# Designs tried in a protein design run: designed miniproteins, single chains, continued (5). Part 104

Each design is a single chain, and the fold is of that chain. pLDDT is the mean over its residues in the fold that is shown.

## One batch from the design tools (miniprotein)

Design m19609
Fold by ESMFold2-Fast:
Structure m19609 (fold): chain A 73 residues (1-73)
Amino acid sequence: MRVTIRLSGDVGEQKARQVSQQAIDAARKGADLVIIDLSGVTSISPEARKVLEEAVEQVRSLGVEAGIAPPSG
């Protein structure tokens, strides 16, 4: 199962933590691939970015492929 978590607008630490939990939960429930899509994001705090990057590494540590998708352009 492939899971894409799409973010939009302003992303602060709280939203990033919610997305982090969704990504880890998807991996634990048997996802083969988890992508965090930032193409709709207009602003992201350094703390939020770090939380999302750490979420990707945690998903990978569970044996699931994961990444952050850049803006389409």
Scores: mean pLDDT 82

Design m19610
Fold by ESMFold2-Fast:
Formats: sequence, structure tokens, C-alpha cells
Structure m19610 (fold): chain A 73 residues (1-73)
Amino acid sequence: SALLEEIERLAEEVKKLAPHLEPHVEEFLRAVRAGDLEAAQRALTRMVLADSSPEIRRLVGEMGRLARELAAQ
């Protein structure tokens, strides 16, 4: 899926910018692959609570949008 590939690309960007978020990013990716949108949203919330930088907030926002789009398929 092109959406899943883009989500994984954004997840790698988050891990490069903020390595301390890796556990939350991996939780998010597991939830997305399982089709669990609620778990994915909880993982994204944990990311912004752990890192409030504008760059992380922007990437998390895009990841959330793509996860909702993928869930709608």
C-alpha cells in the first residue's frame, strides 16, 4: 500500500529527528499494521506528550491523517 509506505517513511523521519520516541513510533506502526486506529491514535498522543517540538507535531499530524485514510479503505 502506498499509504502504508508513506506512513513508514514519516515514522523513520520521526525516529531520526527524535530517537527517544522510537518505542512510541514502533507502537504506532504495529497498531497501523493491525488496523487498530484507536491504538495508533494513543501512540501518536504519547509522541506529542514526549516531544512538543513543532517538527514532531507536524509529522505526527501527517501520520494521523494517513492512518485515518488507510483505515477508511
Scores: mean pLDDT 89

Design m19611
Fold by ESMFold2-Fast:
Formats: structure tokens, sequence, C-alpha cells
Structure m19611 (fold): chain A 80 residues (1-80)
């Protein structure tokens, strides 16, 4: 479905940003999530995708807790 494709696209962008940021932790802190968001903004040219990623990552940052990639995927699937 378009929602599943959108979720996978956003997840792949987050994974790429984690690699570019050199993050190796099992969980991502709010500060690491902020860094990931800034990395995505630096290379993502689609403003709709960039806005969707910003909304998702900002909601996780606002929770103030460390999140795993599995939790990010679950939040993404619940949001789309």
Amino acid sequence: SDRQQQAETIYNLIEEAIKKAGIKSKKLSPEELKKILEVIKSFEKDPILAASVETLLQSLIDLGKDVSLEEIRAALEASL
C-alpha cells in the first residue's frame, strides 16, 4: 500500500542518516534524534518526505526517552 511504501521510505531515510551520523548505539537519545533530523534535512530534497520525517522524529524527541530502531518502525507504522 502507499502507506507501507511511505513508511519504508521514511525508515530507509532514518537508517541512512544514522549511518551518515556515525551513530552505533542500540538506542537513540533525544540528542541523537535531533542530529538524525538535521542530517536528513541536509540531503532530503522532497519537502513532503522531509516534513513527515520531522513530524515523526520531533514527536519522539518530545517524549524525552531513548528509542530503538524497532520502536521507530512501530511508531512509523502506527502514524501512517
Scores: mean pLDDT 80

Design m19612
Fold by ESMFold2-Fast:
Structure m19612 (fold): chain A 109 residues (1-109)
Amino acid sequence: SLLESLEESKRFLENLITALETIINNLPVELSPEQQKQLDFAIENPEALVDLLKKILELIKSLKPENPELSKEMLELLRTLIELLYKLGLITEEQKEELLKLIEEVEKE
């Protein structure tokens, strides 16, 4: 279902955020296999990651009328992730600005 896809996307965002925060803060914590795999993907394929985030945003936009609370939570996770990706130099300032603008457009609808 569309809701299951959104829940899977939420888990992806939460896992990647945790992995990036662990790296940024140099925490003495081992990443899960799932977190490590997502981190490796983000480092090796930042352009593909940006495309994936845009697809997740379209999914959030499509499902917002059915679950506005989950959509709002997902948009907040995307904002957090984008800031962390930029802080680590994995995305450009232009990519950050584009993604944040797209989030703002979804919030206005």
Scores: mean pLDDT 84

Design m19613
Fold by ESMFold2-Fast:
Formats: sequence, C-alpha cells, structure tokens
Structure m19613 (fold): chain A 88 residues (1-88)
Amino acid sequence: DWEAEEKLIRTDREIAALALGLVLGLEALGKEKGIEPSERFKRFAELVEEQAEKFGITEEDALAALEKAGFSEESLELFRRGFAERRA
C-alpha cells in the first residue's frame, strides 16, 4: 500500500529527498525509453514534489540522497539533465 510510503515522505526529510530524486530520475529514464508514466505515478510524483517543497528540498539535496543510496555518477548525470529539462 503506497500510503505507507506517503507517510514516510511526509515525516522524514531524507526520505522525501530520496523520493524526489527517484521520481525525477524515473521520469527522465521513462522519457528516454518512450514509456508514458501511469496516472498513479503522476499523482505520487505530485505528492513527492509537494512534500519536497514543504521541507525546502533542493535538486542538490535530491542528487545527494541518490548518491548516498549508491547511484553511479553516470546515473546522476542523467538525473541532473532530466532536472534541468523539467525546469526549462
């Protein structure tokens, strides 16, 4: 039940930062592979972004959380490009 993940994202700044990084990274990878995000994923992404805004989580915080979680520099480069494109 994804409601458990929502509670973690709402209460833990580190979890919210990691979730933001994962959401933005998955959006970038999905776009590259031509995969359209589901309605459920879109709603989850909106919740994650709202909580990240409430915690004052930046792109730098999200990338740092992904790095701490063990994502490679090559993956982080892709995520950085995805973040920049989303803001353009």
Scores: mean pLDDT 75

Design m19614
Fold by ESMFold2-Fast:
Structure m19614 (fold): chain A 96 residues (1-96)
Amino acid sequence: AQKELEQQKKELEAIRERSLARIPDQIEWMIAESRRRGRPQSLRLPTNPAETITFDAVAQDPAALAAAIAEAEARLRAEIDAVLEAKKKELEEKIA
């Protein structure tokens, strides 16, 4: 039914909003962990595990750290959007 599809899409949008809201906290945690351990922390993305984003709160200058934060935010957002778009497509295909 069309109403069930609309409701499930709204649930996916709510999941997206919650996931996006967690990105700043995740990045802040990795920076804090790098500072606490005195070593770099590397973020791997499931869609591209060969590429890593490195946070080194001790050795990186402020501009390099800011660039790493911006890259991590953009890539985590893109990954969340890609996963949710795939889930929406699965829902549409199952109802067809």
Scores: mean pLDDT 76

Design m19615
Fold by ESMFold2-Fast:
Structure m19615 (fold): chain A 100 residues (1-100)
Amino acid sequence: MSVVEKALELVEEFIEELKKNPNLSEEERQKLIDRYVAKLMELLEGQSREEIAEVLEAIRELLKKEIPKLSEKEQEAADQFEMQLLAEVMRRYGDIVLPR
């Protein structure tokens, strides 16, 4: 399985966890986001700039497809997850997302 395929499976698992737990508190939702961002960052460790960029593009396209199918609260959590993931990638691998 490619890094992209593993990353997409993690994002799909995150979305399913949101659907299974519609009554999560704000704190519990943040903990769920933190867990899946951490798992994705671990998966990206040691990957090339090109592979990291491909993973981010694949995740963005999956979220564009899946977010409109979610409830308002689940959409908020998915948007927060995407923003937090992008912030962590920029913090550790800024040269991938920022033109130099």
Scores: mean pLDDT 81

Design m19616
Fold by ESMFold2-Fast:
Structure m19616 (fold): chain A 107 residues (1-107)
Amino acid sequence: MMEKLIKEIEKLLEEIKKLLKPEEQERLEEIVEETIKLAKKLNDESVLETVVKILKKMLEDLKKREEAEKNKDEKKKKEYELQIEANLGLLEMILGVLKIIEENKKK
């Protein structure tokens, strides 16, 4: 199960990277890679399932941002950029929680 979730995450990241700016790509990749490492260490598949859901939503929002850019709709573009940043924040929060769990197991 965990290997299947990781492959789904990798596939979603490939699609997402095509729609992201280079700076956004680096930030997302670092968060997701560290989250996968910690999820494996903690043997927590539910975290990976949550990451899949967030990445699917982010991909949808990125496609809508691209459509807004094509239509020169600056307001909609900004709204989807805020949603993308919110989802990045959720991923950072998940990573932060996993780091706390790992640290507490060492102490």
Scores: mean pLDDT 84

Design m19617
Fold by ESMFold2-Fast:
Structure m19617 (fold): chain A 120 residues (1-120)
Amino acid sequence: VEEDIEKVKEVLEKRGYRLTELGADPARGALRIRIEKEVDGKWETVLDLELVDPQGRALEIVSVEYDEERNELTVTARSADGRTLTVTFRIEDGHGGLVDLESDDPAWREQAPAVRAAAA
């Protein structure tokens, strides 16, 4: 996972972005992501999101992918009981937004509309 994260960081850097935070906090059952863009020599936040597991279960990042053509970052996390969460963010005009949230956990599916609204 660290190797995939470093590769994504390199690609984002070439586009004027930086991935300043991407990690799971097991104690909080949380997934945190922050992306910044360089604007006039200053780093500005374009995406700053925390996703908390509905049951408070520890989350582990299992894959990270970045699509340069769509300017989308996809993160897949797995809970301690083996359930998955996949979130996709699009970066457009220096602003990030949640475009998709998929999970095999019904509790995440119930929260998907609220998460999309909070990230829009």
Scores: mean pLDDT 71

Design m19618
Fold by ESMFold2-Fast:
Structure m19618 (fold): chain A 75 residues (1-75)
Amino acid sequence: SAEEEVERRLRELEARMRELAATIPLSTPMEEVLDRLGEELGLEPLFELVREGRRSRVEEERERLAERIRELLLA
């Protein structure tokens, strides 16, 4: 099903994000880390929301971000 496919791709994406994040120096600001991950994974539109300082609202935006990730993975 589409939900199972999305879950599989999300797990693969999460694993790759974790691997890529591990290669980034710990001294790197989080904003740069997110920007770099966005470029490497082609998720720049999603990371723009985080970069704009919506971190304080990430809880409110979680459902919207999950929806956009789902759209990108199914594209």
Scores: mean pLDDT 60

Design m19619
Fold by ESMFold2-Fast:
Structure m19619 (fold): chain A 91 residues (1-91)
Amino acid sequence: SLLELARELQKLILEKGKEEGVEKEAENAVKVVELMVGAALAHPELIPALETVLRLSIEALKSGKEPSPEEVAEYDAAIEALVPAVREYVA
């Protein structure tokens, strides 16, 4: 589910931020995830795009490997779909 993916990503972001000594940046990233979730709940047609972003982000953090060019393209397309809705949501 969307909320389960968001919680897993937020947990991994905070763990990685603590591990790398960038806890404040990790806290800011968690807030960005919250904004994206809020935007997707306001625009349910964007839920698949957000699930793609969350899934790919989780895999990148868990594996510690650089994403493939194909994964970067999939992520960028999903972000492009989400950005206008997030801007509208925070306005």
Scores: mean pLDDT 81

Design m19620
Fold by ESMFold2-Fast:
Structure m19620 (fold): chain A 73 residues (1-73)
Amino acid sequence: MEEILSATLTNAAGETVTASIPLSKVDEVEKALKEGDIERIKTELGVQVSESADDETIKKLLEGIILRAKRLA
């Protein structure tokens, strides 16, 4: 069973945007965010993100999930 961490926010258009990170991938996602590699996060690291999300919204959601995961570890 893989633990998945999710976060949601409402964007400027009033749409609910969700991102989900597998707990096992949190460190890899944090590194990719620091490197600005959003494409790798969306394609290779098992992160699910709403198709309507812009890169800035994705970054904010993922940063929130990572902070929460670090407090749980």
Scores: mean pLDDT 75

Design m19621
Fold by ESMFold2-Fast:
Structure m19621 (fold): chain A 96 residues (1-96)
Amino acid sequence: MEVEKRVEELIKKGHEATGVVLTHYQNILTNGLNLADARALLAGARELERISKELLEIAREKNDPRIGDYESMYEGARRLLAEAEALVAALEAAAA
């Protein structure tokens, strides 16, 4: 029961986090790189990594046939997080 409710909330939060990431990517593409958009992108990337990891763990526990899809989503989220962390670090270093 709690697992089903948790999955529903994770999917909802994943949708919200994806919206944040896409909004700030669009702002960067339109207005150029800035630290505020980069930090917002990082926050969204962290949330996506957290959500995708939790969804993957649930899928593995349930032996879900879509485990491979969840693994691909988690790998994508981890790459996005690493890129966002590197971007923020580079912009902070340039501002110092």
Scores: mean pLDDT 84

Design m19622
Fold by ESMFold2-Fast:
Structure m19622 (fold): chain A 93 residues (1-93)
Amino acid sequence: SAAEELLEQNIKLFKELNDEIGVKQLEELRELYREAVRLGDDDVVAVATRGLSDINYFLNRYKETKTPRDYTLYLFMLAAAFTEVWVRMRMAR
């Protein structure tokens, strides 16, 4: 899926940056996304897919500029998307 491809691209970037914490957080987000798909939770899948589109915008901006500011914005958007998916998965149970 497009969402899986975007997650893999983000994980690859964090591995290239040697950000082990970011890699772990993205892998946890990927597992939450896969679980939402498995459970047929269309609301969580939709939220995760939209969040990934926003993350991809900031990822592309960082790839172009290579500035600490754009990297921080990218990390903030990742943390926000991870938190929203995690909260929704917990509230569904």
Scores: mean pLDDT 72

Design m19623
Fold by ESMFold2-Fast:
Structure m19623 (fold): chain A 94 residues (1-94)
Amino acid sequence: SAEEEELKREKEELKELIRKVVGANDKEAEKLYQRYLEILKQAYEKAKELEKKGVKVTAEDIKNIIIELIKKNKDEDTLRLFEYQLAQAAAELA
């Protein structure tokens, strides 16, 4: 379907970015992609729990949760990827 093609494209684009940013091969990019998705999922669940408790969750709060999860796992490659994506997003807003 068109939705499956779009998701496949988004996955391949992120894997290509991982290869360029951290110098990973295809297999390592796939593993880092899966780890990154799991971290984003955990950050999203934590944000939902805070919102259910009446806490207003900002983009900065979500960023800090993601960074904390990455640092807890001592995953320097995933941290480098996330910092690169933040820098790119900041540059696009300028």
Scores: mean pLDDT 82

Design m19624
Fold by ESMFold2-Fast:
Structure m19624 (fold): chain A 80 residues (1-80)
Amino acid sequence: MPVAQPMSLEEMRESARQLIEDARRFLAQHPDLDPDLQQQLQDQIQTLEQLLKDNADKSTLTQQIQRLIDVMQQAQAQVD
């Protein structure tokens, strides 16, 4: 069998759920955030939630998790 990944698919799904909660909390704590960044965060959250509902594979989840993290980093830079 190919080398097992350090994180299982189930662990990745749990991490994705946690990231969604963190992103929603970030939005709630930063109501003065740029509206464009708020919309981007909401869109990324909705996409990740849909992928979890559709039982997306590890590769798809990894890519979407990274996109949400990237937008969150941009939003955090605005708060500085």
Scores: mean pLDDT 80

Design m19625
Fold by ESMFold2-Fast:
Structure m19625 (fold): chain A 67 residues (1-67)
Amino acid sequence: MLSEEQLERGKQALMTFGKLSEADAQIVVDAVQAAGGDVEEAGKKIAEALGLSEEKAVSLAQAVVAF
């Protein structure tokens, strides 16, 4: 599981660099946490929740895990 500090850092990065709203960034972070850091599983959840392509959603999940 990712730490709260890592998830908050990821959320801030998505808002600052990814230009996501706070609500959308929270959805991305929650999906990554629920998937236990599994980028592919998180990407599928993000794509469904935000109406994004799976490739774009996986890239957002990768950003949270990398930072």
Scores: mean pLDDT 79

Design m19626
Fold by ESMFold2-Fast:
Structure m19626 (fold): chain A 63 residues (1-63)
Amino acid sequence: LEQQLDQLGAQLSQAIRDGNRQQALQLADQIRQVAEQIARQNPDREASILTAAELWRISAEIS
């Protein structure tokens, strides 16, 4: 799951560089879903994981 989150983050960065806002928003939504699943399994890391997902969402919004 954490590896999936990293991979999705890399894909989101690429979509932003390509100016593909639609794909970036879709990837940000997928990142949020994976982050919520990881947070449930790792309560001590919940805040940092969800913060990272929110950062990706904001990045997609401003792309």
Scores: mean pLDDT 76

Design m19627
Fold by ESMFold2-Fast:
Structure m19627 (fold): chain A 76 residues (1-76)
Amino acid sequence: SAVPAADRGRLLVLLDYVISEAKSEELKEAARKLKEAVEAGRLTPAQAAAVIDAILNAKNEEDLLRRLQEVLATVP
């Protein structure tokens, strides 16, 4: 299913923020791969919600990286 337009816009802004501001290159790479998946329409609404939740609620960059990698593992 396609991600809702409002969630897609929010995802792209949040992922761009992570790509620009993260200290970890591995975290930037995970965010870049998720951005590519969003742009290609490969995320489900549940995966999109998980990414948004991770970026807003992760405790630190290590927690955020783990959460983003969990979503990436489920993307075809």
Scores: mean pLDDT 84

Design m19628
Fold by ESMFold2-Fast:
Structure m19628 (fold): chain A 55 residues (1-55)
Amino acid sequence: SPQQQNVEKVAEALMARYGDSVASVTNADIEALAKRFDVSVQTVLQAKAYVMSRL
């Protein structure tokens, strides 16, 4: 789905930028990422949860 593709793209960006420090991403970082990638805040939160579930 387009939502799943967006989650995967944001997850790749989170892993590339933060690596193992994804847990330290703040609400302000999430909002900034949502604006940068032109996705919803919920999409970024889902991507963060996905990355953290893989650690």
Scores: mean pLDDT 82

Design m19629
Fold by ESMFold2-Fast:
Structure m19629 (fold): chain A 84 residues (1-84)
Amino acid sequence: KPPPESDLQKSINEISLGVMRTSRRTTPPSTQKETQESDKKTLELLKAIEDGSPQSEIDKLLEERKKALDKSNKLAEQVKKEKS
């Protein structure tokens, strides 16, 4: 079962408010683009595996997902430091 919604909602609000207040000059759409690209690559990989796509295609998607995750991880580390 998922954890209490109140705790989850507070965590999300704290992160959002912290980022917005501290990163007033930051371009939020840029961060969204990197995160969306990572999610899209992961979804494509999972769908390819489920559909039984050729291993060569799966390997290619896996590599692309890894690159996208590396970019997202760098952004996430910055957000994590701000939260701290």
Scores: mean pLDDT 62

Design m19630
Fold by ESMFold2-Fast:
Structure m19630 (fold): chain A 85 residues (1-85)
Amino acid sequence: MKNQEIAKEAAVRALRRAAEELGATEVTIQTKQLSENKAEAVGLVTLPSGERRVLTAVAEIKGNEITITLRGEGEEPVEEKEELK
């Protein structure tokens, strides 16, 4: 599998997890390839309160390890590492 595809999948997975942590009732995700080893997922999430927020996840591959940066509007960026299975 190409690193582009792996990075995209990781970004989407991270964004879905972040949306779930926020208690999102609805999520719409768009993906963009930034480089061969880097992809972005942007999600519009609806919270139980009816508030809508944008979440961004960027995944970058180094060998068999993925570094993921999660950011929500009004929130500090969170970095995580994930290994490919």
Scores: mean pLDDT 77

Design m19631
Fold by ESMFold2-Fast:
Structure m19631 (fold): chain A 61 residues (1-61)
Amino acid sequence: DVEKLKKELEELIKRLQKEIELALNSKASQENKDAIISLLQQQIDEAKKKYKEFVEKLKKE
């Protein structure tokens, strides 16, 4: 169900955005913060890509 996946995607993005805020407010080094934020942003981008791929797969299969 595409609509259910869209809702899960939105919830995941919201969670990852909160993790980015926590990383920014942490006591970690700047290098560690940058690495964590980059990784979380990559996860958001990949989740969006997977959703798009799933929608395309439903059209082809």
Scores: mean pLDDT 81

Design m19632
Fold by ESMFold2-Fast:
Structure m19632 (fold): chain A 67 residues (1-67)
Amino acid sequence: MSLSQIAAAYAERVARDPSLSPEAAAASRKIAELAGKAKSAEEITQAGREVRAQLSPEDREALATAR
């Protein structure tokens, strides 16, 4: 599998973690969508950075520690 497919699958799995807020779960789904369309590791990194910038500090911490 490509790196983008692995990153997208991981973000989709994280989005299903019931400990996440709806906002954090939605952010993980958005990262999965963007990562799945990414053609480089840089695009995956940029997608994660952009989505995290829209979250509260608490939601960013929860997303960073989610499995």
Scores: mean pLDDT 76

Design m19633
Fold by ESMFold2-Fast:
Structure m19633 (fold): chain A 121 residues (1-121)
Amino acid sequence: MNDEEAIKLAKEGLELAKSKDPKKQVEGGKLAREAGLSGSPEAAELAGKAALEAAKSKDPKAQGAGGGAARGAGLSGSAEGARLALEAGEEALKSKDEKAKKAGAGALGGARAGLRAAGAL
């Protein structure tokens, strides 16, 4: 995936994650995860924003998708993507759903690795 495609995918994921529909929030998280893993720093930042929106959802499935997207943004090599991934992972850990908590824990590990790689930790 080239940077232009990754940025477009991340923007679509962010629009869906901002929706009030939990099914669209889940889809937004899935698109954001794919975009975050692309290697584009701009796409990783947008993916991190989408991950945070999904993680703040009241729906446990959307919270889990937010944690998964956060892992992608955290591993991206973008310092801003990793910072947003840390926030989204912490939000997913507040979930009552065990799968969402596990996704959040994985995101925190990825975010710390990404911050170290970017020289921000």
Scores: mean pLDDT 82

Design m19634
Fold by ESMFold2-Fast:
Structure m19634 (fold): chain A 89 residues (1-89)
Amino acid sequence: PVLLARSATGVYENGTAVISLEVEAPEGAKISVYLVDDSKITPLDAKVSRVGGNTYRIEYTLSPEEVEKLIAQSGKKTFDFQLLIVIEE
């Protein structure tokens, strides 16, 4: 498997926030996405779709409850995330 460390930014919009990024993987590869927070790795139920050639778009939509927690903790409407992306053939 290929492991990719990526940063992504979510922006608050109408009670939610969307994280979106693109990765390159072989056609038919299994792509799994994890949130990295300190020493903790949490699986994300992210939508993965092929956008052309070997390029895949990964999208994760934060729930209103998740967004409210982040706003309460940071006082911000933009949220930076560290992601681990696992690509398996």
Scores: mean pLDDT 81

Design m19635
Fold by ESMFold2-Fast:
Structure m19635 (fold): chain A 85 residues (1-85)
Amino acid sequence: MAAERKKRLEEAKKALEENRDTAIEELEKVLAKYEEALAATPAEERPKIETLYDIYKKLLEMLKNKAPVEELAEFIVEKEEELKK
Protein backbone atom coordinates (compact mmCIF):
# COMPACT_ATOMS: atom_id res chain seq x y z
CA MET A 1 0.00 0.00 0.00
CA ALA A 2 2.59 2.62 1.06
CA ALA A 3 4.88 1.69 -1.86
CA GLU A 4 1.95 1.96 -4.32
CA ARG A 5 1.05 5.38 -2.88
CA LYS A 6 4.64 6.64 -3.28
CA LYS A 7 4.76 5.38 -6.88
CA ARG A 8 1.43 7.10 -7.67
CA LEU A 9 2.68 10.36 -6.10
CA GLU A 10 5.84 10.22 -8.26
CA GLU A 11 3.76 9.52 -11.40
CA ALA A 12 1.39 12.41 -10.60
CA LYS A 13 4.31 14.80 -9.93
CA LYS A 14 5.96 13.89 -13.24
CA ALA A 15 2.71 14.27 -15.18
CA LEU A 16 2.06 17.69 -13.58
CA GLU A 17 5.62 18.91 -14.31
CA GLU A 18 5.35 17.79 -17.96
CA ASN A 19 1.74 18.89 -18.56
CA ARG A 20 1.00 21.67 -16.04
CA ASP A 21 0.07 24.25 -18.72
CA THR A 22 -2.38 21.88 -20.46
CA ALA A 23 -3.82 20.58 -17.15
CA ILE A 24 -5.66 23.88 -16.58
CA GLU A 25 -7.32 23.73 -20.03
CA GLU A 26 -8.28 20.04 -19.61
CA LEU A 27 -9.72 20.63 -16.12
CA GLU A 28 -11.83 23.56 -17.41
CA LYS A 29 -13.25 21.21 -20.06
CA VAL A 30 -13.92 18.50 -17.44
CA LEU A 31 -15.68 21.01 -15.15
CA ALA A 32 -17.87 22.22 -18.05
CA LYS A 33 -18.93 18.60 -18.72
CA TYR A 34 -19.72 18.05 -15.02
CA GLU A 35 -21.82 21.25 -14.94
CA GLU A 36 -23.85 19.90 -17.89
CA ALA A 37 -24.15 16.50 -16.16
CA LEU A 38 -25.34 18.14 -12.90
CA ALA A 39 -28.09 20.01 -14.80
CA ALA A 40 -29.32 16.72 -16.34
CA THR A 41 -28.80 14.42 -13.32
CA PRO A 42 -31.66 13.19 -11.06
CA ALA A 43 -31.48 14.46 -7.46
CA GLU A 44 -30.53 10.99 -6.11
CA GLU A 45 -27.33 10.79 -8.24
CA ARG A 46 -26.42 14.49 -8.03
CA PRO A 47 -24.26 14.24 -4.83
CA LYS A 48 -21.80 11.83 -6.52
CA ILE A 49 -21.25 14.21 -9.45
CA GLU A 50 -21.05 17.20 -7.05
CA THR A 51 -18.26 15.42 -5.13
CA LEU A 52 -16.22 14.94 -8.33
CA TYR A 53 -16.99 18.50 -9.48
CA ASP A 54 -15.75 19.92 -6.14
CA ILE A 55 -12.53 17.85 -6.37
CA TYR A 56 -11.76 19.02 -9.93
CA LYS A 57 -12.71 22.63 -9.12
CA LYS A 58 -10.32 22.64 -6.14
CA LEU A 59 -7.55 21.11 -8.28
CA LEU A 60 -8.10 23.82 -10.93
CA GLU A 61 -7.90 26.56 -8.25
CA MET A 62 -4.62 25.08 -6.95
CA LEU A 63 -3.17 24.96 -10.49
CA LYS A 64 -4.18 28.58 -11.21
CA ASN A 65 -2.67 29.69 -7.87
CA LYS A 66 0.62 27.95 -8.84
CA ALA A 67 0.53 25.48 -5.96
CA PRO A 68 3.68 23.30 -5.68
CA VAL A 69 3.65 20.05 -7.68
CA GLU A 70 4.04 18.17 -4.37
CA GLU A 71 0.76 19.65 -3.03
CA LEU A 72 -1.06 18.98 -6.32
CA ALA A 73 0.14 15.34 -6.44
CA GLU A 74 -0.75 14.75 -2.77
CA PHE A 75 -4.25 16.24 -3.32
CA ILE A 76 -4.85 14.01 -6.39
CA VAL A 77 -3.70 10.81 -4.65
CA GLU A 78 -5.63 11.64 -1.45
CA LYS A 79 -8.88 12.15 -3.40
CA GLU A 80 -8.28 8.98 -5.45
CA GLU A 81 -7.94 7.02 -2.17
CA GLU A 82 -11.09 8.64 -0.70
CA LEU A 83 -13.08 7.65 -3.80
CA LYS A 84 -12.00 3.98 -3.39
CA LYS A 85 -13.76 3.86 0.02
Scores: mean pLDDT 77

Design m19636
Fold by ESMFold2-Fast:
Order: structure tokens, then C-alpha cells, then sequence
Structure m19636 (fold): chain A 92 residues (1-92)
């Protein structure tokens, strides 16, 4: 969903300035990520959103922001597998 990608970008920009709003946006986006997207895009978005959400919950705001920026960029470039792998590595 283009909406899910837009919400991820907003969450990325807000993670350090307003982490509670970023958390709420990420949580809400996870509920709609599968709607109107290809299976590969949905899986990449879900992995990225879940990883960033967990980092925000842990208080690792800088790592959360960097991961959100990098995964969003890969998704925008169509590298869904790269975004998914990066997200999974961050949850080690």
C-alpha cells in the first residue's frame, strides 16, 4: 500500500522527535499493510514496520530511525528482499 509506505516515512521522521506518535503510526500501519499491496511488498513492509516498532519500544530510537530510513529506501527502489533481510537482521 502507498499509504503504508507514506506512514513508514512519517514514522521515520518522527521517531526521535516524537517517539510515542511514531509508535502509534507504526502500530496502525501494521494493521493495514496487507491491504491493496503485492504479497512481496506486504511482507517487506510488515518486516520493516515490526522491526522498527520493536526498536522504538526498546528505546533504541537512533537505531529505529536508521532502520526505518534504510528499509524505506530499499522498498522505494523495489528491493523488497533486501528490506526484509535488513529488518530481520535488526531483530537478532
Amino acid sequence: SSVARTLLSIARQMIQSDPETARAILEGTLLIVDKGTSEELAEALRAALEAVYQLVLQGDLEKARELAERTARLIEEGDYEGARRLALEALE
Scores: mean pLDDT 80

Design m19637
Fold by ESMFold2-Fast:
Parts: sequence; structure tokens; C-alpha cells
Structure m19637 (fold): chain A 63 residues (1-63)
Amino acid sequence: SAAARAAARAFAQRFVPTPPNPEAAAQLKEAADAGDFATARALVEQYGTPADRAAWDRILATA
């Protein structure tokens, strides 16, 4: 949905990979812009905190 894409873009803009990885942050922004939620989820699972994963799950619930 448009709401899910907007939320995904907002999430990607504020996302800070753990450990730091500028390429992962850039890939998440590209995936969010493309609506590629599978790639975005994989990046959040690999580089996100538990709080980041929970926030992403809430975004997916609106998709």
C-alpha cells in the first residue's frame, strides 16, 4: 500500500545499521523506494536491533 511504502521510506531514512555499514543503509533506502519489502526485511534482520525489527513488522502489517 502507499502507506506501507511511505512508512518504509521513513524507516529507511532513519535506519542506522548495527554494525555500521553505509552500503546496507543505502540498499535499504533503495529497497524501500522500490517497494521490495523482502530485501528490506532481510537487511533489517541482519543489521537492525530488536526494536528495528519490531518497527519493520508493524510496517509490514499495513502492506
Scores: mean pLDDT 80

Design m19638
Fold by ESMFold2-Fast:
Structure m19638 (fold): chain A 90 residues (1-90)
Amino acid sequence: MTEEDIQKLLAEFFENLETDKEKAIEYFKKLLKMLIEKIGLPEVAKLIAETALSRGLISEEEAEEIKNIKTIEELEKFIEKIVERIYERY
């Protein structure tokens, strides 16, 4: 799996969120664990930040905050926040 493949999967997730917010969050957490096992936490955080920023879902300041995340738990909290923002808008 390449970085480009991962960015595409993340972009598709943000575009085609499940109708159920709870299921969307659960799926994203499962996807994160799989990606972290393959390429590591710092690289996953970077790709999430870049993908979310390119989609207009976060600010440049928030992207830098995500890139500096050092634990899976902090990354999961940030993902929950982004998913909540998307569902609140729709």
Scores: mean pLDDT 73

Design m19639
Fold by ESMFold2-Fast:
Structure m19639 (fold): chain A 113 residues (1-113)
Amino acid sequence: LLEKIEKIVKLLEEAGEPQVAVDVRGALEMGLVDVALEIAKKALKKTKDEEKKKKIEEAIKLIEELKEKGLEKLKEVFRGLLNAAVDAAITPDKEEGRKKFEEEVEKIRKEAS
């Protein structure tokens, strides 16, 4: 996730749009993916240079992938948490159920980093 944001920022900086890069980074770090897309698309409309357009278009594709993968990651996190909660609830030993839940939460936490 963080590496993808860095790549988006670098593409916008290479396109000669350092302020757009700062604004897009801020929006993405706040989870405002749609705002980041709008900022990048406005930069694309202002750009007449074909090489710079390609860089901005690549950044837009990465932001769209981040939105799509963010939703997929959110679905997987909710699925994992729901499955862990069900496993804990049906485990007759409360300590064993708690341990299973804690192990799954820790796994999800590491993958979310």
Scores: mean pLDDT 74

Design m19640
Fold by ESMFold2-Fast:
Structure m19640 (fold): chain A 90 residues (1-90)
Amino acid sequence: SEKIEKLNKLLMELGQVILEGKKEGLSVEEIVARIKELMDQFKKENPELTKEIDRLLDAIEEAVFEKKWSIDRLSTVLAVKASEIISELR
């Protein structure tokens, strides 16, 4: 349950980064850079979540750099992958 609570906190903060980046008119690449910085900090504070966070990062990088999806689709990718990871931790 502690891992799930920490992942839910990360997801809330990631959602806020995406929302704020959209309001500022940032590019997808600039928003992804902010996401990576937040995730790197979260891994330093919660090293036990490194595998789960790396899976989220891989999904984001695939969506942006391989599939060229929009910011709105990036939010959906995060939600879907996070639900998958959280279900595996239950």
Scores: mean pLDDT 82

Design m19641
Fold by ESMFold2-Fast:
Structure m19641 (fold): chain A 76 residues (1-76)
Amino acid sequence: FSPLESAVFREVARHHAENPDNPIATFREIAERLGVSQSTVSKAARNLEKKGVVEITPEGVKLAKGDPELYEAAFA
């Protein structure tokens, strides 16, 4: 992953861990935490979705189902 893709993925994973009943992180929240535009987050999230590691919803982005190896790769 690019450095920005890794940063976006870590924020989605952090949000999921802290909010298991509401795992969807909004583009606005991620953008505010990383100090970038929502447009920048959206581009990174779409690239991560193509790689199968996140799912984009109308409310934001969440971790994709069930591959622990992909999660480990994002933090390496």
Scores: mean pLDDT 75

Design m19642
Fold by ESMFold2-Fast:
Structure m19642 (fold): chain A 66 residues (1-66)
Amino acid sequence: SEEEAYKKALDALRKLGVSEQSLKAFENIYKTNGLEEGLLSAYLIARRKGNPELAAELLEIYQKLK
């Protein structure tokens, strides 16, 4: 479900050690632009942080939403 995917994305971002403020920014993107755009934003953050494993996990969540 979308709610489950959203929670998985939050957990992945927490794994990167992002702040609560950054998590709220992700939530705002989700609420404004939808979960797919939120996941793509989170994927780009993971890429910039140099963690390709977490980026791959976020991309998998995105792909399951179709």
Scores: mean pLDDT 76

